Designed miniproteins, single chains, continued (4). Designs and how they scored, part 115

Each design is a single chain, and the fold is of that chain. pLDDT is the mean over its residues in the fold that is shown.

## One batch from the design tools (miniprotein)

Design m15988
Fold by ESMFold2-Fast:
Structure m15988 (fold): chain A 60 residues (1-60)
Amino acid sequence: DARRRVLLVAGAWLATHPLTDEQIDRIAERRNIPKDVVREMLAEARRHAAEGVAWVKAAE
């Protein structure tokens, strides 16, 4: 499942590189996406953070 793998990798990345509100604003502006949508996407990735970190580390 490609979507699940992307969320796991994104979750692992967010666990090691937490984003500030300023960085979220910058992403929203650069990608032309509403900030609330960016936050929802990040929240979904974070829900997979623990699983993603374990998955990525197991692959290393």
Scores: mean pLDDT 68

Design m15989
Fold by ESMFold2-Fast:
Structure m15989 (fold): chain A 90 residues (1-90)
Amino acid sequence: MTFTQLTVTMKAEKGETIRDAALKVAEELRAQLPADAVWASGAITVNGKLAATFTIDADGNVRVNLLVEDPDKPLEEGAEVTGTATVARE
């Protein structure tokens, strides 16, 4: 088994919540998984602060765990949302 890392950085759009942005980033990381990926896990930061963790299983199911007090609060437009995944490969 080998490990690799993927990173996606996006800017929050007007009216996006932490929940919306975290799910969007996790889905983008899922779309970038290599064909031999068996599992991935990672973290999502907003302006450099930890906001969520996530997992992606071998079937492509994404699970996001929100770690902030109010995940449905709107972000400022242009807030930096970064997801980093560690990908386990065969």
Scores: mean pLDDT 83

Design m15990
Fold by ESMFold2-Fast:
Order: sequence, then structure tokens, then C-alpha cells
Structure m15990 (fold): chain A 91 residues (1-91)
Amino acid sequence: MVEELEARVVELLTAAWRKVLDGEEVPEAEAEELERLARELQKLAPERLPRVAAEVYAALAEYYASRGDAELAATARAMAARYRAEYEALQ
């Protein structure tokens, strides 16, 4: 179950990240599903979500920086740093 949940979260995060790279908005229903599944994964296996989230947010930070969106880039970097710290604390 946890493995399937992680795979689904990775799939949705990857899809959302690609939409952001294309300059497209993530559909609200997909964003809500991702958030719900991410919360379930964190509840069941807290160490797995921080690792995946840190990498995704780091990529988002680079994307926003490349677009000149300094505030969004800073927010994404802060999120990446937070999740990386959580992951390191669980090792």
C-alpha cells in the first residue's frame, strides 16, 4: 500500500512539475488530489515524502528563477530546504 501511494505521489508531483515548466497552471482537481495523497503518505511513511518533495521543489525553484520570478523561486527554495532538513533528520 505505502509503495503504491508513494508511486502515485511521485507521478502527480512529476506531472505538476512538468506543467509548471511549460508555464501552465496545474488543474485544481489534480493539485487537490496530490495534496491529499501527499498528506496520507506523510502520515504512513513520513521519511519518504520529504525526500521526493525536496527534489521536486528544488527543480521548481530553478524553473521560477529562470522565468525571473524571484519571489516564487525563493518560496520554492525554502520549501526544498525544509523538506531536505526533514529527510536528513529521519536518516
Scores: mean pLDDT 75

Design m15991
Fold by ESMFold2-Fast:
Structure m15991 (fold): chain A 79 residues (1-79)
Amino acid sequence: MKKEIEEKKRKLEEEKKKLEEEKREVEKELEELREYQKENPNLSPEEVRELVIRETALKLRLIGLEIELELLDKKLKEL
């Protein structure tokens, strides 16, 4: 039993690392979009729309990743 629990814990920890890496990449893309907006204050309405769509998609992805990480943390605590 103990070896099976340790194997499950290792797999969950590996999955958590992958999700944390994805979260870091999404956060980096959000920071890059914010810097782009600061550097380009004279954006057209179409360019602003595209940036808002992309920022919204990244924020939704971040929320999803945070939920998945919380679920994994709960599973790790239940072991």
Scores: mean pLDDT 82

Design m15992
Fold by ESMFold2-Fast:
Structure m15992 (fold): chain A 87 residues (1-87)
Amino acid sequence: LKEALEEVKKMYEQLLEKYDEASRILTPEERARLHELVDETRKKIGELIDKMIKDPSKVEEYLNEIKKIFQETLAEIDRLIAREKAR
């Protein structure tokens, strides 16, 4: 559990770095979409962290689900950044 929570913390740090980068280059309209994406991701991850704490026997399952959500969110942010840089 401790190692899993530490890994999730590192993923949040990566998300915040990408968020900061994207916020500096995106238009106001795209920044609103970025905010919604990040908020939704945080809610989903929060629910999984709660489940992981309540049932440590399933920590691996919940951690893998958290990793997938972070990877998908980071990929979407990268797409938004790439799209703006190509203009």
Scores: mean pLDDT 81

Design m15993
Fold by ESMFold2-Fast:
Structure m15993 (fold): chain A 65 residues (1-65)
Amino acid sequence: SAAVQRQKLELEIDLGMFLIEVGVEAVAEANKAGEPIEKTEEYFEKYKEEVEAKKAEVDAKIAEL
């Protein structure tokens, strides 16, 4: 059970780190393009599919533990 809990935590941490990285990248892309803050949402939407895919991957791996 300890090994399963550790693997689950590691997967959850990996997802969390990915979400932080995506957020930083979205803000950086908006700034690089010289876009106003209101346009930052368009850059977040660009990463939405990648975020959902990563969540699905993590959920599937946790479900198989």
Scores: mean pLDDT 77

Design m15994
Fold by ESMFold2-Fast:
Structure m15994 (fold): chain A 100 residues (1-100)
Amino acid sequence: NAELKAEEQRITANRDKLLQVAEKVREISKEAREAGLDDIAKLMEKVAETLRKMAEGPASVEDLALVLIALSIARNIAEREGKTDLAKKIGEVADELASI
């Protein structure tokens, strides 16, 4: 139907954005690892992999929700550890995804 086609078209139009965000998240993972924040690094690696899978096939609202929850957890850990710049980068990525 027309609504389903419009939703699929929006997902297709945002495929490149999902891949770009996945790359940014992968860079954040590297920065977290260099800072000794292994929990954040592992969580970001999982987020990047999920975003890549969403770009390759049909993405669910549940997949996006899980990614946003993971980013929120990582941001809170970074803030608690005093890594304000890392927390800001995670928040910016979450805002980009929320616009999809």
Scores: mean pLDDT 80

Design m15995
Fold by ESMFold2-Fast:
Structure m15995 (fold): chain A 93 residues (1-93)
Amino acid sequence: MLSREELEERIQELLAEAEEAAKTLPEEDRKRLLELLQATQRALLAARESGWAPEAVEALIAELERLAAFLEELGLHDLAARARELVAAIRAA
């Protein structure tokens, strides 16, 4: 199972790769993806600052699931799969 530190690192890696992918997208899709990345980053920071309190963790999971769904819609299937794997890893921790 991944540690809290490893989970944070993997989420940040996903967000960085998704932000890079956003550069190749049409304006409307890029704007929506960046908004979802920012929401996920805020949820991650809230989870960390709360000491991974259950409510903050569930909010982070919800944002990662929203991000994964939109990545699938964009055809970014590998990034979407990684987001879902992170949700599973968080739930297992």
Scores: mean pLDDT 86

Design m15996
Fold by ESMFold2-Fast:
Parts: C-alpha cells; structure tokens; sequence
Structure m15996 (fold): chain A 107 residues (1-107)
C-alpha cells in the first residue's frame, strides 16, 4: 500500500544518510571492533553480536558480527534492496578495518 511504500522509502533514506555520515561510520567501526572481540571469546557458538546503528530502522539496515559454528567470524548485514549498493562497500571497508575476512550482505 501507499503507506507501506512511504514508510519503506523513509527507512531507506535514513539508512543512506547514516552510511554517508562520518560520525555514524566511526560509531559502527568501533561497535564492529568490540563485537568481534566478544565473538572471539565465544568462538563456535553461532552467536550473533548486533551492531547498533542510531536513527536507522533495522528493517532498512541492520548489522551483526556472527561467530559461526566452524569458528569463522563474519560481518552479516541485512539491508533493503535500494540500500544494497551503498551498504556493500561501506561494510566491506569496516570489516577490513576490524580484521573480519568475510562480509555477508543480504536483501
């Protein structure tokens, strides 16, 4: 419906604004580094450590560090399709800075 489309568009715009904000990127970078440290302590549990993204609905953009059962640490990102192209390079760079080798961006 029109209301659902308008709500989704507003959520997508909030996500795009956050991805372009240096302060939000720095906040995410620090949160990813801390989440990775927690994930390393609980290796092999398949536990997810959510990354807070202030002002952004989780339906538009959410991220977590996941400690997979095989002990692999991945940065998992769930994003609306219209945010995908902007989110992918940002989270790949943030993962690289945190020493996380695998990024999974999902729509």
Amino acid sequence: SVNVVASEAAAAQAALAALNDPGTREHMRKAIVEAKKKAEKDKGTNKEYPIPIPGVPSSALSASVVNKKDGTIVLRVNVLPEVYDAAKPVFEELAKEAGIKKVEVRT
Scores: mean pLDDT 80

Design m15997
Fold by ESMFold2-Fast:
Structure m15997 (fold): chain A 67 residues (1-67)
Amino acid sequence: MEEELEKEREVFDRAVEALKPGKTLEQQIADLEEVLAEMDKLGLTTPFGQRLKRALENYLEQLKKKL
């Protein structure tokens, strides 16, 4: 239980860094793709992890449409 919570915190912090204001569109896309790859490696199966991944995937698609 504690290990899963630590992994979720690390991924959440990385997602927050990827989405910080002041980054270019290209940087946000690259950083977000890196966060999603990290989530896949960690194998997050919690409801929070699943919701976060879906939200980030949807946001990535919206960013790509703005290119």
Scores: mean pLDDT 74

Design m15998
Fold by ESMFold2-Fast:
Structure m15998 (fold): chain A 73 residues (1-73)
Amino acid sequence: SDKQKGDEIKDRAKRSYDMVKNSPSATDDQIKQAKDLYNKAMKAIDDGDLDTATKYADQAEKIAQDVLSKTPP
């Protein structure tokens, strides 16, 4: 269902933003970008545009992956 897909996209975008904002390796710019992408994903879901929401969630995940790759174990 569209609601289930929207919830999944929202959770992905939120997890990515949470990961970035809580990482000691994240820059202020990366935190801002992840937050902006999360907000854009939420708006796209509200507008019923799940394809656009997925793209924003994917972009947020890329930032999270970059931050994680630079975080020491």
Scores: mean pLDDT 84

Design m15999
Fold by ESMFold2-Fast:
Structure m15999 (fold): chain A 60 residues (1-60)
Amino acid sequence: MKKKLEEIIKESIKVLLASPPFKTDEKALQDLNKAASELLKTLEPEEVALIIQKIVEEVR
């Protein structure tokens, strides 16, 4: 479960970083928000923030 949510976040961040600054991929934002909300049901907000930060660093 947790690993699959992290994969969804990673995929969404990759799409968002590849998008032009004036064209945000709405589906990628929605997928990111949904996956983060699911993690917040199990984890503290600080832990979710750390997971997202690590994924952003990995994708760069």
Scores: mean pLDDT 74

Design m16000
Fold by ESMFold2-Fast:
Structure m16000 (fold): chain A 91 residues (1-91)
Amino acid sequence: MEKLRKAAELIIKGVLLIMQQRFEEGRKLIEEAIRIADAISPEIGEETRKLAKEMLEIAEKGLQESKSLEEIMKKLRELAEKWIKEVEEKL
């Protein structure tokens, strides 16, 4: 579904902004992604909150390990594609 891809993209953008120390802007994008997902169903909204938390943990760990933004981005995109597939299979 297009809405799931939009939610995942907003989380990735939000996490990238947080990694760039643009915390307020990043948080707003993540909150918007959760709102989009919650509008589909409360269950998908909850799964989207878990995805956002997992992506933030990956980004924080990557920065601590001196990973490049490109490497972190690749992991976030791989996680997003897996999440979209798993959620679409439940719909």
Scores: mean pLDDT 82

